# Ledger of designs, part 24: designed miniproteins, single chains

Each design is a single chain, and the fold is of that chain. pLDDT is the mean over its residues in the fold that is shown.

## One batch from the design tools (miniprotein)

Design m808
Fold by ESMFold2-Fast:
Structure m808 (fold): chain A 100 residues (1-100)
Amino acid sequence: SHAEEAIRKLEEAIRLAEEAYRLSTNGAARLHLHLAIESAKKALEAAKKGDFETAIKYAEQAIEYLEQAVRLSTNPEARELARRAIELAKEAIKALKEAK
């Protein structure tokens, strides 16, 4: 289902963001990655509950934090992982919109 696709993509985005967090040494980048992970986890919980509107809002917030993490990161591997997490979160939002 589209809901299952969104959940899987959110879980993968969280994993990539957590890996980016482990590779990051810049405090500002780490803070934004942490906020992105927490927002993405809230999106995941809302999606599991069938609250797709709330899931979309938190996923969009996670993307904003990830974009700041990309800007602030000095580690090229962490930036790549954060960019991949952004793309997965965008795909999750598309799937959530179809899950109605």
Scores: mean pLDDT 91

Design m809
Fold by ESMFold2-Fast:
Structure m809 (fold): chain A 81 residues (1-81)
Amino acid sequence: KAVEHLRKAIEAAEKNDYDALSEHLSKAHEAASAAIKDPAKLAEFDELLEKIEELIQNNAPPEEIVKKLEELRAFVEAALA
């Protein structure tokens, strides 16, 4: 579920749909928080998510937001494997 929401967040960022991006990031956070049992990995997830939220707030280029979302997706895939 978390990976699916992150993929939709990437798509939203590519389309400059910030409402959909915010919605899917929120859902990804909820799903990851429920699924990631290792506190250290969950803390790293939260840190990566915080960096993405900072980029969005600072009107970073979509390319930077997408890159960080792809990093977060890869992290979640590895953490849930």
Scores: mean pLDDT 82

Design m810
Fold by ESMFold2-Fast:
Structure m810 (fold): chain A 94 residues (1-94)
Amino acid sequence: MVEVEIEISVDPNDPSKLILKVNIKGKGKDFTEEVAEEVIKKIVEAARKAGASEASVRELELLLRHAMKEILEEAKKNPDKEFEATFVFTLDKA
């Protein structure tokens, strides 16, 4: 099973911005294109619900698709290996 932890906070240096921290963990065999889409959807919805601008949400989705593609490529090579990735994004508030 792929585990996703999402933390959202206001940037202490700029209260007009949000800091989104995402941790993704699972075995290579559990990383599928379907799971990647579910992970992206969860993160994007969390950012939108937290008040991120639509422009920031669109940029976030593109960055996540790129990151998940790289994870999927490595996961296919090592199905029994544990993978963990942490991403930090700065998002503009709406």
Scores: mean pLDDT 85

Design m811
Fold by ESMFold2-Fast:
Structure m811 (fold): chain A 107 residues (1-107)
Amino acid sequence: SAEELVERAEQILKEIIKIMKDYADGKITKEEFLKRVRQLLLELEDIGAEARKINPELAKIFSEMLELVREAVERALQATPDEIKKLIEEFEKKGNELLEKARSIVK
C-alpha cells in the first residue's frame, strides 16, 4: 500500500541518520559508510518505482528524498565530524518535511 511505502521511506531515512552519526563518530570507515548508503539508496529507488505505479505525486516526493540523501552523502564525504552533525540536523528537518508531504497525500 501507499502507507506501507511511506513507512519504509521513514525507516530508510532514520537508518541514513544513524549511519551518518556512526561515520561522524568514527565507528565505521568511509568504505563501510558508502556500502551501507548504497544499499539504502537502492531500497529508496525500489520504493520510488513502486510508488510510480500507484501514486505519481508520492513517487515525486520519493525522488526528492533520493536527491536529499545523495546531497547529504556527498557533503558528508567532504565534511569534518562537526560539520556532519550540522548536516544531520538539516537532513532530519528536510526529511521530516518530505515525510509530512507524503503522509498528507496517502491518508
Scores: mean pLDDT 89

Design m812
Fold by ESMFold2-Fast:
Order: C-alpha cells, then sequence, then structure tokens
Structure m812 (fold): chain A 66 residues (1-66)
C-alpha cells in the first residue's frame, strides 16, 4: 500500500514537471528516486513512460480547448 502510494505521488510529480515544460526537473526527480532505491529500474521506467503519456494528453486537451 505505501509503495503504491509513493508510485502515484512520483508519477504525479513527473506529470506536473513535463506538463509545465520542465523535463530537467523530471530527470532530477527520477535520479533522486534511483538514489534512494525506493523503486526498481523497471518500475521507474514504466512510471516515466506513463507520466510522459499523461502530460502530453493534458497538453493536447488544453491546446484543443484554446
Amino acid sequence: SMKEKKKKELKEKLVEAYEQGRPFDARRIISEALTKKEFSVEDLNKIEKEALDEAYRRMAERAAAA
């Protein structure tokens, strides 16, 4: 439960960073997670890909609404 909660928090932070056009901040967040060994490399790669997809989806929705 705690691990799943941390995964959701990490994903949301990455989504926000990518959506705001701060990919280097997203890279720092991932690097910190790797250093703390909170997640496997496989889990981090999956979370990053899902976060990028969600961020692009949100940006596309805003562009379509403008």
Scores: mean pLDDT 80

Design m813
Fold by ESMFold2-Fast:
Structure m813 (fold): chain A 59 residues (1-59)
Amino acid sequence: SDLIARLIQKDLGLSEEGVRELQRLAREGASRAQLSRLGKKYGVSPAQVRNAIEALRMY
């Protein structure tokens, strides 16, 4: 949901582009390499990216 996306954006320090990329990965699925790449780009762990994707899918 938009609310969950905004909470994740604030928690992980993502740009608007970062939120859109995260939402795309939540819709399409994400490989381990994609989680690592996005995490490195925004200075967050792959586990944090994975947890954020799971939250977007659940809510």
Scores: mean pLDDT 83

Design m814
Fold by ESMFold2-Fast:
Structure m814 (fold): chain A 78 residues (1-78)
Amino acid sequence: MLSPELWAQVRPLVEQRARELAEQVRDASPAEAHAAIDAEAERLAAELAAKYGLSPQQQQFLRQEAVRTALQAWLEAR
């Protein structure tokens, strides 16, 4: 889990990228949208982990949060 200070810094970046991700897959089938969201969330988590020096566990947390946020945004955009 991220510290509250680090999460406050990273959360807006995750939310922005999740919204962009949902927009990219808005017209995709559910299966395609889920696959694309999973792949991009993994890339985003790795990027942020490299930038902020995060542990593998913290990277996995960011990946899960990005997937959750992007899927919710995608469902709401339908």
Scores: mean pLDDT 81

Design m815
Fold by ESMFold2-Fast:
Structure m815 (fold): chain A 89 residues (1-89)
Amino acid sequence: MERKIVLLQVARDINLIAAEVSPTRSDRLRNLATAHANAGDAARLQGNLEEAIRHYEEAIRLLRESGDPSLDPYIARLEAEVAELRAQL
């Protein structure tokens, strides 16, 4: 069973490898989304929930801009995570 933010953390390693081999615009957007998710994870671990939300929302925006429908389930999971973090504020 997948944990909410773990999906984007796993995507980090995959997208970094893909970007090194054959970067497309979609690959670059996914790589940048992964960087924002990583920054969001760091902010959340530090208790900076508002900063974490901003980074996760930017990651969601970049994943949507990639135009890859296979990412729709990951986007939905990230949106649910943002909603839970907002409930904590």
Scores: mean pLDDT 72

Design m816
Fold by ESMFold2-Fast:
Structure m816 (fold): chain A 70 residues (1-70)
Amino acid sequence: VDLAALDPVAFLTSIPGIDEELARRLLAHYGSLAAVLGTAYVDPERLLEVPGVDAEVAEALHAAVLALEA
């Protein structure tokens, strides 16, 4: 999977619990889709630092990243 080919907001909003506002907040906090997904892969609990992210959203992001590497 090519992360550079993904629409960052569209990809993030496809994940349960993430709306367009939260997707933009994640991208602003981490700087890029790759950084968001890298954090979700290595340390999903760190995503809880972002307002609006709960444990279910962090787990859903982690699962989505694992599916991308399949």
Scores: mean pLDDT 77

Design m817
Fold by ESMFold2-Fast:
Structure m817 (fold): chain A 88 residues (1-88)
Amino acid sequence: MIGSRVVRKDGQQILIIEAYSPEDVKYALEMGKGSLDNLPSIKRVLLVAPSLDSPIAKKAIELGASDEVKESDKIAVVTPEQLKEYLS
């Protein structure tokens, strides 16, 4: 199962996706990539994992997500704490 929401930061729309198991990560990233390709307003995708050492985070990184939020990488995995700091 995944959850998703759209938020705004610095005039950009950011898609936040929550995956609750490693098996959901591929689908979550496919949804994120599709949103970046088809929705011009969405500039970044953040996949929320409980920790960067979690199976969810490891699977996301294996499938090409960045382990840090930077301008060059439009899809990144973040913890809830990193997400809160990023959106503040």
Scores: mean pLDDT 81

Design m818
Fold by ESMFold2-Fast:
Structure m818 (fold): chain A 97 residues (1-97)
Amino acid sequence: SHSQILSTVKTKISSLTPEQKDLIVRVGGPYAKKFEESILAGLSVAEIAQRLEVKESVVVEALQKMASGDVLKETINFAADLDVKEGVKTLKRAVLR
């Protein structure tokens, strides 16, 4: 099932226009770029999870939303959420250390 979902998302992202792919990176930020490059490179769920520094379950949930929904919207939302979480971790480290 993971390989099928990953293949579906890769096909959907590959079918986006250059303008839509650029929008993902511009709105979703650095995590959007890492995710898009990882998907297009054909990386596994485990490799994507390692690269984004998240649990495999988080990647699988995001891929399920992308496969069943609007891939552009769901990719931007996923990447933006990861960027916010990294910002919160950085702030906590600055305040507590």
Scores: mean pLDDT 79

Design m819
Fold by ESMFold2-Fast:
Structure m819 (fold): chain A 72 residues (1-72)
Amino acid sequence: SDQEKLKERMKQAEELAKKLMEELGLPEPVASRIALVGINEGLDEEQIFEVGRLVKEEGLAIDDAIARVRAA
């Protein structure tokens, strides 16, 4: 069901947000938003981590970082 798929995506987003916080040192609200938006935009884990790196190291807005990763 759509509700079960939503729960699974939310769990994946929580796990990715935790990894972004632990590996890149992103604050929880930023990491959670990157993980959720990245999953909803169809990005894989490697692409989501590159979004996190661009936001943290280059100061890009999340939407701009996603656009750059998708263009690569």
Scores: mean pLDDT 84

Design m820
Fold by ESMFold2-Fast:
Formats: structure tokens, sequence, C-alpha cells
Structure m820 (fold): chain A 74 residues (1-74)
């Protein structure tokens, strides 16, 4: 089972890729920003944040979802 630190690293890596490099669509950027806001507010756990992000990306960007799963497993 991935640690909370591994889940946080996954969310942070996704944020850097999607927002800092402007590779994601505006909808994808809004989605990850919302997850990070909920995580920062303590409304969701690191695991829940990572699972929500992966579930969304499986439907919208399955190649990117596969890359993030490798980060979670490492």
Amino acid sequence: EPSDEQYLNLVDAAYVYMVDHAKASPEEQEFIEKIREELAAGKISAREAAERLLAYLEEKDPEFAALLRRLRAA
C-alpha cells in the first residue's frame, strides 16, 4: 500500500505537469486545483486526493494516469 507521502508526491507531480508546464486543458487544471484546495483544507486525505485524480485521468487522459501510477508505485 502506498504511503501518504507517496500519495502527496503523486498529487504534487501531477500539479507540476498540469499547471506549471501548461500541458493540461483548463478543465484538467481546474480539477487538480480543486483537489489540492480540498487536501489543504483537510477535507480529504492524501490517498483520497490521489484516487480522485487517478479516476478522473483514467477517463480523460489514460496515458498520463499510467505515468502517475508508476510514481505512486515507486
Scores: mean pLDDT 73

Design m821
Fold by ESMFold2-Fast:
Structure m821 (fold): chain A 88 residues (1-88)
Amino acid sequence: DELERQIAENSRIVEDAVVPKMSEEEKQKLEELIEQERKNVGDRKAKLEAEKERMKVLLEAAKKVGASEEVIQAGQNGIKLLEELREG
């Protein structure tokens, strides 16, 4: 699915730029959200909500660390694409 591929690409851009600059507390929260995604793989709606929450956490962290406009746009696009995938 092209939508799922684009979501993964946008997520990777934000993670690669932001995760190395995050505090240990922020990294722990991110790991908890990833664990929730893994546990909810059989529930598409719950998995998409967890992915959206994770992307929101990454976007807020990106803003705090002064990430580039390109990284912030990737985070915003990822959230938008997740909303579109949820509606379909």
Scores: mean pLDDT 78

Design m822
Fold by ESMFold2-Fast:
Structure m822 (fold): chain A 93 residues (1-93)
Amino acid sequence: SPKEGLARLSGETLERLTKESKKSGVMTPILVDTAGQFLRSLGVSEETVEAFRRVGREDGEKGLRIAERMAELFRKGESAEEIERAVRELIEE
């Protein structure tokens, strides 16, 4: 389906960009945008997406940890609900 295809493509792009950013230790604007689009593709609320984007822009180390956790859960085939819950918990830390 188009929604499943978008989630898969954005998740694969998220995993690749997260690996590159982890090597440099730098959260990039493209990784912030990719992770945000991935969350949107899962049906995550715009409020949570914007909260993540703000963290990614203002606290790159924390943003990168959240992106890494999203990529890990996507790779393991975890549900959209589990990914959203983990992202929300990490934003509040």
Scores: mean pLDDT 85

Design m823
Fold by ESMFold2-Fast:
Structure m823 (fold): chain A 65 residues (1-65)
Amino acid sequence: SVTEEAAREILAAGLSAEAGSVEVRLVGDEVHIRTLDPSEEAKRTAEEVAREAEELGFKVTIEEP
């Protein structure tokens, strides 16, 4: 619904842009974070983004490259 669309835009624009080295996608009710760069920094960024998404009440999955 409207709330899901708004959350989707916020996650894609906000979290993804701040991450820079990860891909953030909303798949149904879950936030999927995939590291684009197999670096330690990218992995740490993905974990921090995941924590923020969990604060918003989403289920989060972090995928390694």
Scores: mean pLDDT 67

Design m824
Fold by ESMFold2-Fast:
Structure m824 (fold): chain A 57 residues (1-57)
Amino acid sequence: MEAHAEKAGYLRGALGGTVSAEAGVISALDAGLQSRDKYGEAGGQAAFEGGLKGAHA
C-alpha cells in the first residue's frame, strides 16, 4: 500500500504551487505598475487584476 507515499508527494507539489502563487502576485503588481505607466491607470488596473486572478486560482 504505497499509495500514501505518492499522495504525500502530491501534497508536497501542491504546497510548492501555493508558494509559486505568491511570486505570481508580486509579478501581477509589477505588471500593473508598468501597464499603468504605458496605457494609463485603466490599462494598469486590468493587467493587475488579470494577474491576480491567475495567481489566486
Scores: mean pLDDT 53

Design m825
Fold by ESMFold2-Fast:
Structure m825 (fold): chain A 69 residues (1-69)
Amino acid sequence: MEFARKLKEKYGDEIRIGGPNSDTLHQTVQTLESEGIKVDVKSFPRTGLAIEEGRRMYERGELDLLVTD
Protein backbone atom coordinates (compact mmCIF):
# COMPACT_ATOMS: atom_id res chain seq x y z
CA MET A 1 0.00 0.00 0.00
CA GLU A 2 2.66 2.61 0.95
CA PHE A 3 4.80 1.83 -2.13
CA ALA A 4 1.99 2.48 -4.64
CA ARG A 5 0.85 5.57 -2.73
CA LYS A 6 4.36 7.08 -2.77
CA LEU A 7 4.70 6.40 -6.50
CA LYS A 8 1.32 8.08 -7.14
CA GLU A 9 2.44 11.13 -5.13
CA LYS A 10 5.73 11.31 -7.09
CA TYR A 11 4.48 10.54 -10.62
CA GLY A 12 0.75 11.39 -10.40
CA ASP A 13 -2.03 9.31 -11.98
CA GLU A 14 0.17 7.87 -14.77
CA ILE A 15 3.55 6.12 -14.62
CA ARG A 16 5.80 4.96 -17.47
CA ILE A 17 7.35 1.59 -16.66
CA GLY A 18 9.77 -0.43 -18.75
CA GLY A 19 11.48 -3.78 -18.35
CA PRO A 20 12.13 -7.23 -19.77
CA ASN A 21 8.99 -9.34 -20.20
CA SER A 22 8.95 -11.11 -16.80
CA ASP A 23 6.71 -12.05 -13.85
CA THR A 24 8.28 -9.18 -11.88
CA LEU A 25 7.25 -6.62 -14.52
CA HIS A 26 3.75 -8.12 -14.78
CA GLN A 27 3.26 -8.14 -10.98
CA THR A 28 4.51 -4.54 -10.67
CA VAL A 29 2.01 -3.37 -13.33
CA GLN A 30 -0.88 -5.27 -11.67
CA THR A 31 -0.04 -3.80 -8.24
CA LEU A 32 0.01 -0.21 -9.53
CA GLU A 33 -3.17 -0.63 -11.62
CA SER A 34 -4.97 -2.14 -8.59
CA GLU A 35 -4.20 1.12 -6.72
CA GLY A 36 -5.76 3.19 -9.53
CA ILE A 37 -2.54 4.26 -11.25
CA LYS A 38 -2.55 4.18 -15.06
CA VAL A 39 0.53 2.31 -16.26
CA ASP A 40 2.22 2.89 -19.62
CA VAL A 41 4.20 -0.34 -20.08
CA LYS A 42 7.16 -0.86 -22.41
CA SER A 43 8.04 -4.56 -22.27
CA PHE A 44 10.96 -5.83 -24.36
CA PRO A 45 12.72 -9.17 -25.03
CA ARG A 46 15.15 -10.53 -22.44
CA THR A 47 18.16 -9.82 -24.71
CA GLY A 48 21.20 -7.77 -23.71
CA LEU A 49 20.56 -5.23 -26.48
CA ALA A 50 16.92 -4.71 -25.49
CA ILE A 51 17.86 -4.36 -21.80
CA GLU A 52 20.52 -1.75 -22.66
CA GLU A 53 17.98 0.20 -24.76
CA GLY A 54 15.56 0.15 -21.79
CA ARG A 55 18.33 1.49 -19.54
CA ARG A 56 19.06 4.29 -22.03
CA MET A 57 15.36 5.19 -22.14
CA TYR A 58 15.37 5.47 -18.34
CA GLU A 59 18.52 7.66 -18.43
CA ARG A 60 16.84 9.93 -21.02
CA GLY A 61 13.78 10.34 -18.75
CA GLU A 62 11.48 8.38 -21.10
CA LEU A 63 10.71 5.89 -18.29
CA ASP A 64 9.80 6.72 -14.68
CA LEU A 65 10.67 3.23 -13.46
CA LEU A 66 12.93 0.55 -14.97
CA VAL A 67 12.06 -2.94 -13.69
CA THR A 68 15.06 -5.25 -13.95
CA ASP A 69 15.02 -9.02 -13.36
Scores: mean pLDDT 72

Design m826
Fold by ESMFold2-Fast:
Structure m826 (fold): chain A 93 residues (1-93)
Amino acid sequence: GEKEKIIKKLEEIKEKLIEFLTKAVGLSEEVAKGVVETVIELVKEEDIFSLNFEELKEKLRKKIEEEVGVKLDDSLIELLTGLIIGYKKELGG
């Protein structure tokens, strides 16, 4: 389905996103992997097509805090949320 296509796109960029989070943002490789895996898991668990940007952003923030144990800057949470919303729009149109 459309959700599985979003998951596939996120998995295809996983290594590049981890590299961005480690090299540009300064997260450890373990934390960066945890963050990306949490993003993918959120898409698997939630009805993302029913959620707006703010709802998705807050769910992502909480899930990262609970599963990875880190508080990311708002700008980074917005960037990660924007990736999901971007793929949602690409596949929903």
Scores: mean pLDDT 83

Design m827
Fold by ESMFold2-Fast:
Structure m827 (fold): chain A 80 residues (1-80)
Amino acid sequence: SDELRQRVMDLALRRESRIPGLLTREQAAEVISEVTGVSREEALRILEELGAPEYLTFGQVADVTEAILRGDLEAARKAI
């Protein structure tokens, strides 16, 4: 949803890595945790199992978050 995507983008902007426009895997896990309600540790585990790179774009984090909320792990993997 547009509201969920906007929420992810807003949270991602507050946690931006040293590289503009990118989040570390740990920062992405914090955003996913806040939006989905899972723990930061569980969010990080999911990202690692999906093969998430060291850095993710805000769009990738939004797409992964939406896929996790739908329970669609295939879509989450493709978003990476």
Scores: mean pLDDT 83

Design m828
Fold by ESMFold2-Fast:
Structure m828 (fold): chain A 100 residues (1-100)
Amino acid sequence: DPLERIRELVEEILRLLLEAGEITPEQAEAILRAFELVVEEGDLEGGIELLEESLTPVGAYEVLALFINLLSRLSELSPEEQVRLMELVLEALRRRLAES
């Protein structure tokens, strides 16, 4: 199931960011909900709005910009292509964190 696989990949990405101290648990929950809106419901505007409401008050602008760009790209892709993109994002994140 591509949707279940995407959820697993998003949760793993968020777990790594939480362990690295780059996001808070509240931000992780907001990001996960934004992915659900875009990938499962096709609601790109709702996903972006949720990210802005959660990340703007705390000044997490780089995280906000990265996830807005990622959600926008995902909204244009098939479920199978979304899985591949998320696997590449996870690999890139693991590589970056290993260089810390």
Scores: mean pLDDT 82

Design m829
Fold by ESMFold2-Fast:
Structure m829 (fold): chain A 68 residues (1-68)
Amino acid sequence: SLDEAFERERESAVKAAEGAYQKALKYIDEGKVIQATNYSVAAALLYALAGENEKAREVIKKTDEKIK
C-alpha cells in the first residue's frame, strides 16, 4: 500500500541519517572539517526527508558548534 511504502521510505531515511550523523561526528574528532560538514548536511537532509525536522536542526547546530 502507499502508506506502507511511505513508512519504509521514512525508516530508511532515518537509518541513513543516523549513519551519516555518526560519520560527521567521527570526522569532527579527526579534524576533517570538509567531510564532517558534508556528512552533517547529508544527515540533516535525510532527517528532514523523514519528517524529523527537529533532529535535522539539532544535527546542524551540534556540528556547527563543534566545527567552529
Scores: mean pLDDT 86

Design m830
Fold by ESMFold2-Fast:
Structure m830 (fold): chain A 106 residues (1-106)
Amino acid sequence: DLGALLERLRERLAARDVAGVLRVAAEIYERLAGDQGTAELLRRMADTPFRDRDHVLDALSMLAGLSRAEIERLLREGDADGLVEAFLAHLNRELAANGWEPLVVE
């Protein structure tokens, strides 16, 4: 399940579909992390039109736990896998801070 969701996340990032990325991330937080509040926030962000590059960078920065400069570097390099890895690392840091075990890709 996690592997399939991370592959969908990678595909959305490669397609530069930020709304799709936010919706897949919401599904991961809701179904695997049990975090309904973050899932609802991400869905609300996905339903808000992105008018400029700054909104896109802020959304991806929040999801990956990286600076805007690091997100810009990964996007410039076309490194969707690096963005997915950063997202998973950030999610696992948040889970660990709340006493949960890390999510593992099979």
Scores: mean pLDDT 74

Design m831
Fold by ESMFold2-Fast:
Structure m831 (fold): chain A 64 residues (1-64)
Amino acid sequence: SLEKLRAELEKLKTEIEKLNQEIKDFVASVQKATTQAQRDAALAKRNALIEKYLKEVEDFLKKR
């Protein structure tokens, strides 16, 4: 239905905004990773971002 489509678009917009913020932080971390310590920190952030992304995708799919 059109109402369902609109509700999904609104939710998708919110999820995209959250993901865009996380990606921006991650990219900044990777771009500034010049030492091994910085690379390790960037990898830890990448793992956290992947876990968060998977949880959001799973939650989104469960609500369909």
Scores: mean pLDDT 73

Design m832
Fold by ESMFold2-Fast:
Structure m832 (fold): chain A 69 residues (1-69)
Amino acid sequence: ASREELIELAKELAPLDVDFAVEVLKKLNEPQSVIDEFREMSQTTPVTHENMWGYSEKKAKAEELLSKL
């Protein structure tokens, strides 16, 4: 549950903050292939005004979930 939610948040955050998304995946002990996939996704996904408005809330939620792990 929390792992799956963290992975989904990492997907949403990757185009906005790939370094943070990668750190989430590393803490979840995800394989390098998944980390590489997220890096490629961050390079191909455009950053929009709508995506930026949700950034701080999604990052805060991810940090809260990581602290409870």
Scores: mean pLDDT 77

Design m833
Fold by ESMFold2-Fast:
Structure m833 (fold): chain A 90 residues (1-90)
Amino acid sequence: SELEERRRLLLRRLAGLANAIVLAEYLKEEAEKEGNEELKEKLERGIEELEREIARVIEEARELGVSEEEIERALEEGRRAGEELVEKIK
């Protein structure tokens, strides 16, 4: 159904956002080590925007009847994928 597809898209977006935050936090730490304050500040703003988007998508998912377990699983899968990506670029 259209509703089921919308729920799936929101869960996919949550995983993608969680992945992006893990990568951005790693890049921010690297920028800080290199003394690149401009890149660090840009990444801090990006992380804040991603966190706000996660909160918005979670609320939308809840309104559409997505379970807390599905939300938590999507976020965890996204974080894991982000961590795997970070390991490849270290």
Scores: mean pLDDT 90

Design m834
Fold by ESMFold2-Fast:
Structure m834 (fold): chain A 79 residues (1-79)
Amino acid sequence: SSRVKRLTLIQVRLLAAAGEVVVATHMDPKSPLRKRLVEQAVRDAEETLAEAERNNAPESLVEKIRRVLEEGKKLLEES
């Protein structure tokens, strides 16, 4: 169904943002590239959250996106 395809794309976007956070945690905390990657992860997570909420995604999926966003924001504060 079109809804299944839409939710799958949201999950793919979530995995991309989560991957950016994971890569950033393995980088030198003083790296400008790490800061840029974390800023991108936060932006991607915020956009994915907005899309998930507009499409009435399951709360479990919304909570996973919020967790990635919170982790990204925490890394930004540590930079």
Scores: mean pLDDT 87

Design m835
Fold by ESMFold2-Fast:
Structure m835 (fold): chain A 85 residues (1-85)
Amino acid sequence: SSIAEHQAILRAALAAVLDPAALAETLALLDRALARGSASAAEEEALRPALEAARRAAELALLDRIAARKGAAELAAARRAALDA
C-alpha cells in the first residue's frame, strides 16, 4: 500500500540522518503513535526536527538519483559513440 511505502521511505530517510540511538528512540516514538492512531503535541514537537531532517535527506537522495541517472545516460552515450567510431 502507499502508506506502507511512505512508512518504509520515512524509516530509510531517518536511518540516513540519525545516529543509531536517536534512530531507535525516534522509531519507538513513531511506532507508539502509529499504534494509537494519534500523536500528542509533545510527540509531534519531538518528531518535528527528525522528520524535517528526513525530508531534506530524501530530497537530496532524489536529486542525487536524478544526477546519477543523467551521468549514467551521458556515460552510456559516450561509450556507444566510441564503439561506433
Scores: mean pLDDT 73

Design m836
Fold by ESMFold2-Fast:
Structure m836 (fold): chain A 74 residues (1-74)
Amino acid sequence: SVDELVEEALERAREELERARREGASPDQMEAIAKRVMLELQERLEAAGVPQEEIDAALARFGAELRRLLEELL
């Protein structure tokens, strides 16, 4: 489901961002990771045949969660 794909992407994003922070990643590097995981989620939703309207909604929600996560980690 879309919710499962979003949840999986968020868990992977959290793990990757927490690892990057521990390794001393800059804010710019953290933003680059966030941008990449957004694109990866979009590609997975497209590959799963999700309608564009649902992709747009999922990306908006995921982007908000990523922004909150970046604020927490930075």
Scores: mean pLDDT 85

Design m837
Fold by ESMFold2-Fast:
Structure m837 (fold): chain A 97 residues (1-97)
Amino acid sequence: MTEEQRAEAITALAVARAYLAARVAAEEGDAERLEEEMRKTFEWLKENLPEEFVEEAIERVAEAAIEAARRAEEEGLASRETFERMVEAIERVKEEA
């Protein structure tokens, strides 16, 4: 397995986890829980990826979480206010990463 293949596998796993966490947080209305899960995911990426792949992985994970929140709002599982709070939480954690 190449370094690039390993990085992609790790990133894909983090993306899937973030999507699920964001979906659950949206359904529960718990943006704070999502913030904690995103911090843990970004720390895990920094520990498990070479530096050169970290920024792209963080971007992809953040995008997946925002997409999950948007879909939950579109499906009526989350309010617009919950969606907005989740996006703010994701962007804040990403800026701090």
Scores: mean pLDDT 85

Design m838
Fold by ESMFold2-Fast:
Structure m838 (fold): chain A 93 residues (1-93)
Amino acid sequence: MEADKKKAEEAIKRAEKAVKEAKELKERTQRLAEEDPSKRGNALLAQRSYEAAEEKLKEAKENRENAVTVEGYAGAAEMLKETAEYVLKVAEE
């Protein structure tokens, strides 16, 4: 019971960190697209990954009472952050 609440709150914190990092990755990819218009598609993909990660964080917060569901959403937010990292690496050449 108490351990499940703690796990849910820890998962939400991980999702918040993933969203913050996805935002930074999106901003870096957008900067590359400002210098090179051919990278605008990568900037759009990074933005979509960030927006999807924000959505997963929102879903995690709405399901706070179910630790398993919150872990699922936190994992999804982390995967979306990793997608933004991949897009940035591709955009860097």
Scores: mean pLDDT 87

Design m839
Fold by ESMFold2-Fast:
Structure m839 (fold): chain A 80 residues (1-80)
Amino acid sequence: MSREAGDNLTKALTALDKGDYKTAAENAQKTLDTPGISLQGQALAAKVLSQAYKKLGDNDKAKKYDQQYQKLQQQVKQQG
C-alpha cells in the first residue's frame, strides 16, 4: 500500500540528501516495486532514481528514469 511506498520513498529521499546515492537508488526502486503505488509516488521514485544514477555515473539508467519521470508527470496531470 501507499504507506509502505511512502516509507521507502522517505528513506530514498533521506539517503539522497546525505549523498548515499546507492541507498537512495535501492529504496526508490523498492518504492516503484510496491503494489498499488500512486502515480505521484511512481513519479517521485523515478525522479530520485534518475538523480541517484546520475550521481553514480550511470548515465544510461539516469536517462531511462528521467524519461519515466516525465511520462508519469504527464499522467499525474491527466488525473487532475
Scores: mean pLDDT 80

Design m840
Fold by ESMFold2-Fast:
Formats: C-alpha cells, sequence, structure tokens
Structure m840 (fold): chain A 84 residues (1-84)
C-alpha cells in the first residue's frame, strides 16, 4: 500500500542518517545526506497517496527527521547541507 511504501522510505531515510553518523567522514556524510534526500522524496510521493492521512504524515515527518539528522552530521563535517 501507499502507507507501507511511505513507512519503508521513512526507514531508509533514518538508516541513511545512521550510516552517515557511523562513517564519521565528510564523504560518507555527503553520500548519506543524498540517500536520505532520495528516500524523503519517495516517502513524500507515497504519503500523498496514503488513505490514512495521519499515518502518512507521520511517515513523512520521520523521513524528514532522517534528512535533518543527515544534514546536521554533514554540517559538522564541513559539508553544506543544501536546501530541500
Amino acid sequence: SALEEAEKYAEEALRAAEEGKEAGTAEGAKEALEKAKEAFKKAKEAAKKAEDVAKGIGALLRALGGVVEAALIAEKLGVEAGKF
């Protein structure tokens, strides 16, 4: 379902942020941020089609949390987070 896809991509965004944290390098943080951004885009499209609007929004907010965490890790390592 669309909700299941949104949840899956939210998990991917959060996992990407954790990978960036574990890498501890500017290059690793940059790659993690790009992965989190891609997952967020997919979560957003899936959430738009979710029949349960509240749960869809919840998944989207979790995906955004992954992007924010990845961006903060990137900034600490000297990588510009960019705009979303």
Scores: mean pLDDT 81

Design m841
Fold by ESMFold2-Fast:
Structure m841 (fold): chain A 86 residues (1-86)
Amino acid sequence: SLSVSEARVERLPSGETHGFGSATASEPATLYLLVKAGRDAPLALAVSENATSISLSYTAAGVEDLRFLAVALTPSGTQTVEGEWT
């Protein structure tokens, strides 16, 4: 199984938005964690091979609607979980 284990966002004094996300898998897999602004192309991507956890931090100005998307690639198929920042 795949789950978003943490997703948080904060507004910095500079006016930028800082986000942190992490995801965990029950078994080792090739893990991807990406940050999107709505339906736009990914703003940042992290990848880890033979892993059970992955994390990503991102800071940008002018972005308000950020989401984390975690993907696990296994021989049995692809698992995907989307997390929203609270």
Scores: mean pLDDT 74

Design m842
Fold by ESMFold2-Fast:
Structure m842 (fold): chain A 55 residues (1-55)
Amino acid sequence: MEEIEKYIKELREVGEKVLDIRIQRDPSLAKYREKWLEQMELNLKSIEQIRLERS
């Protein structure tokens, strides 16, 4: 259980860093940051759910 939580946390951290790098290179993309974070959280929840159900 903790292994899945750690994996999801690492994916979230990498995703946030990628978004921050993209926004740093093109500040006009900052308006999409919230949408990308929302989509990432939905994807992460789906990944966590699938892994828990397949245990």
Scores: mean pLDDT 78

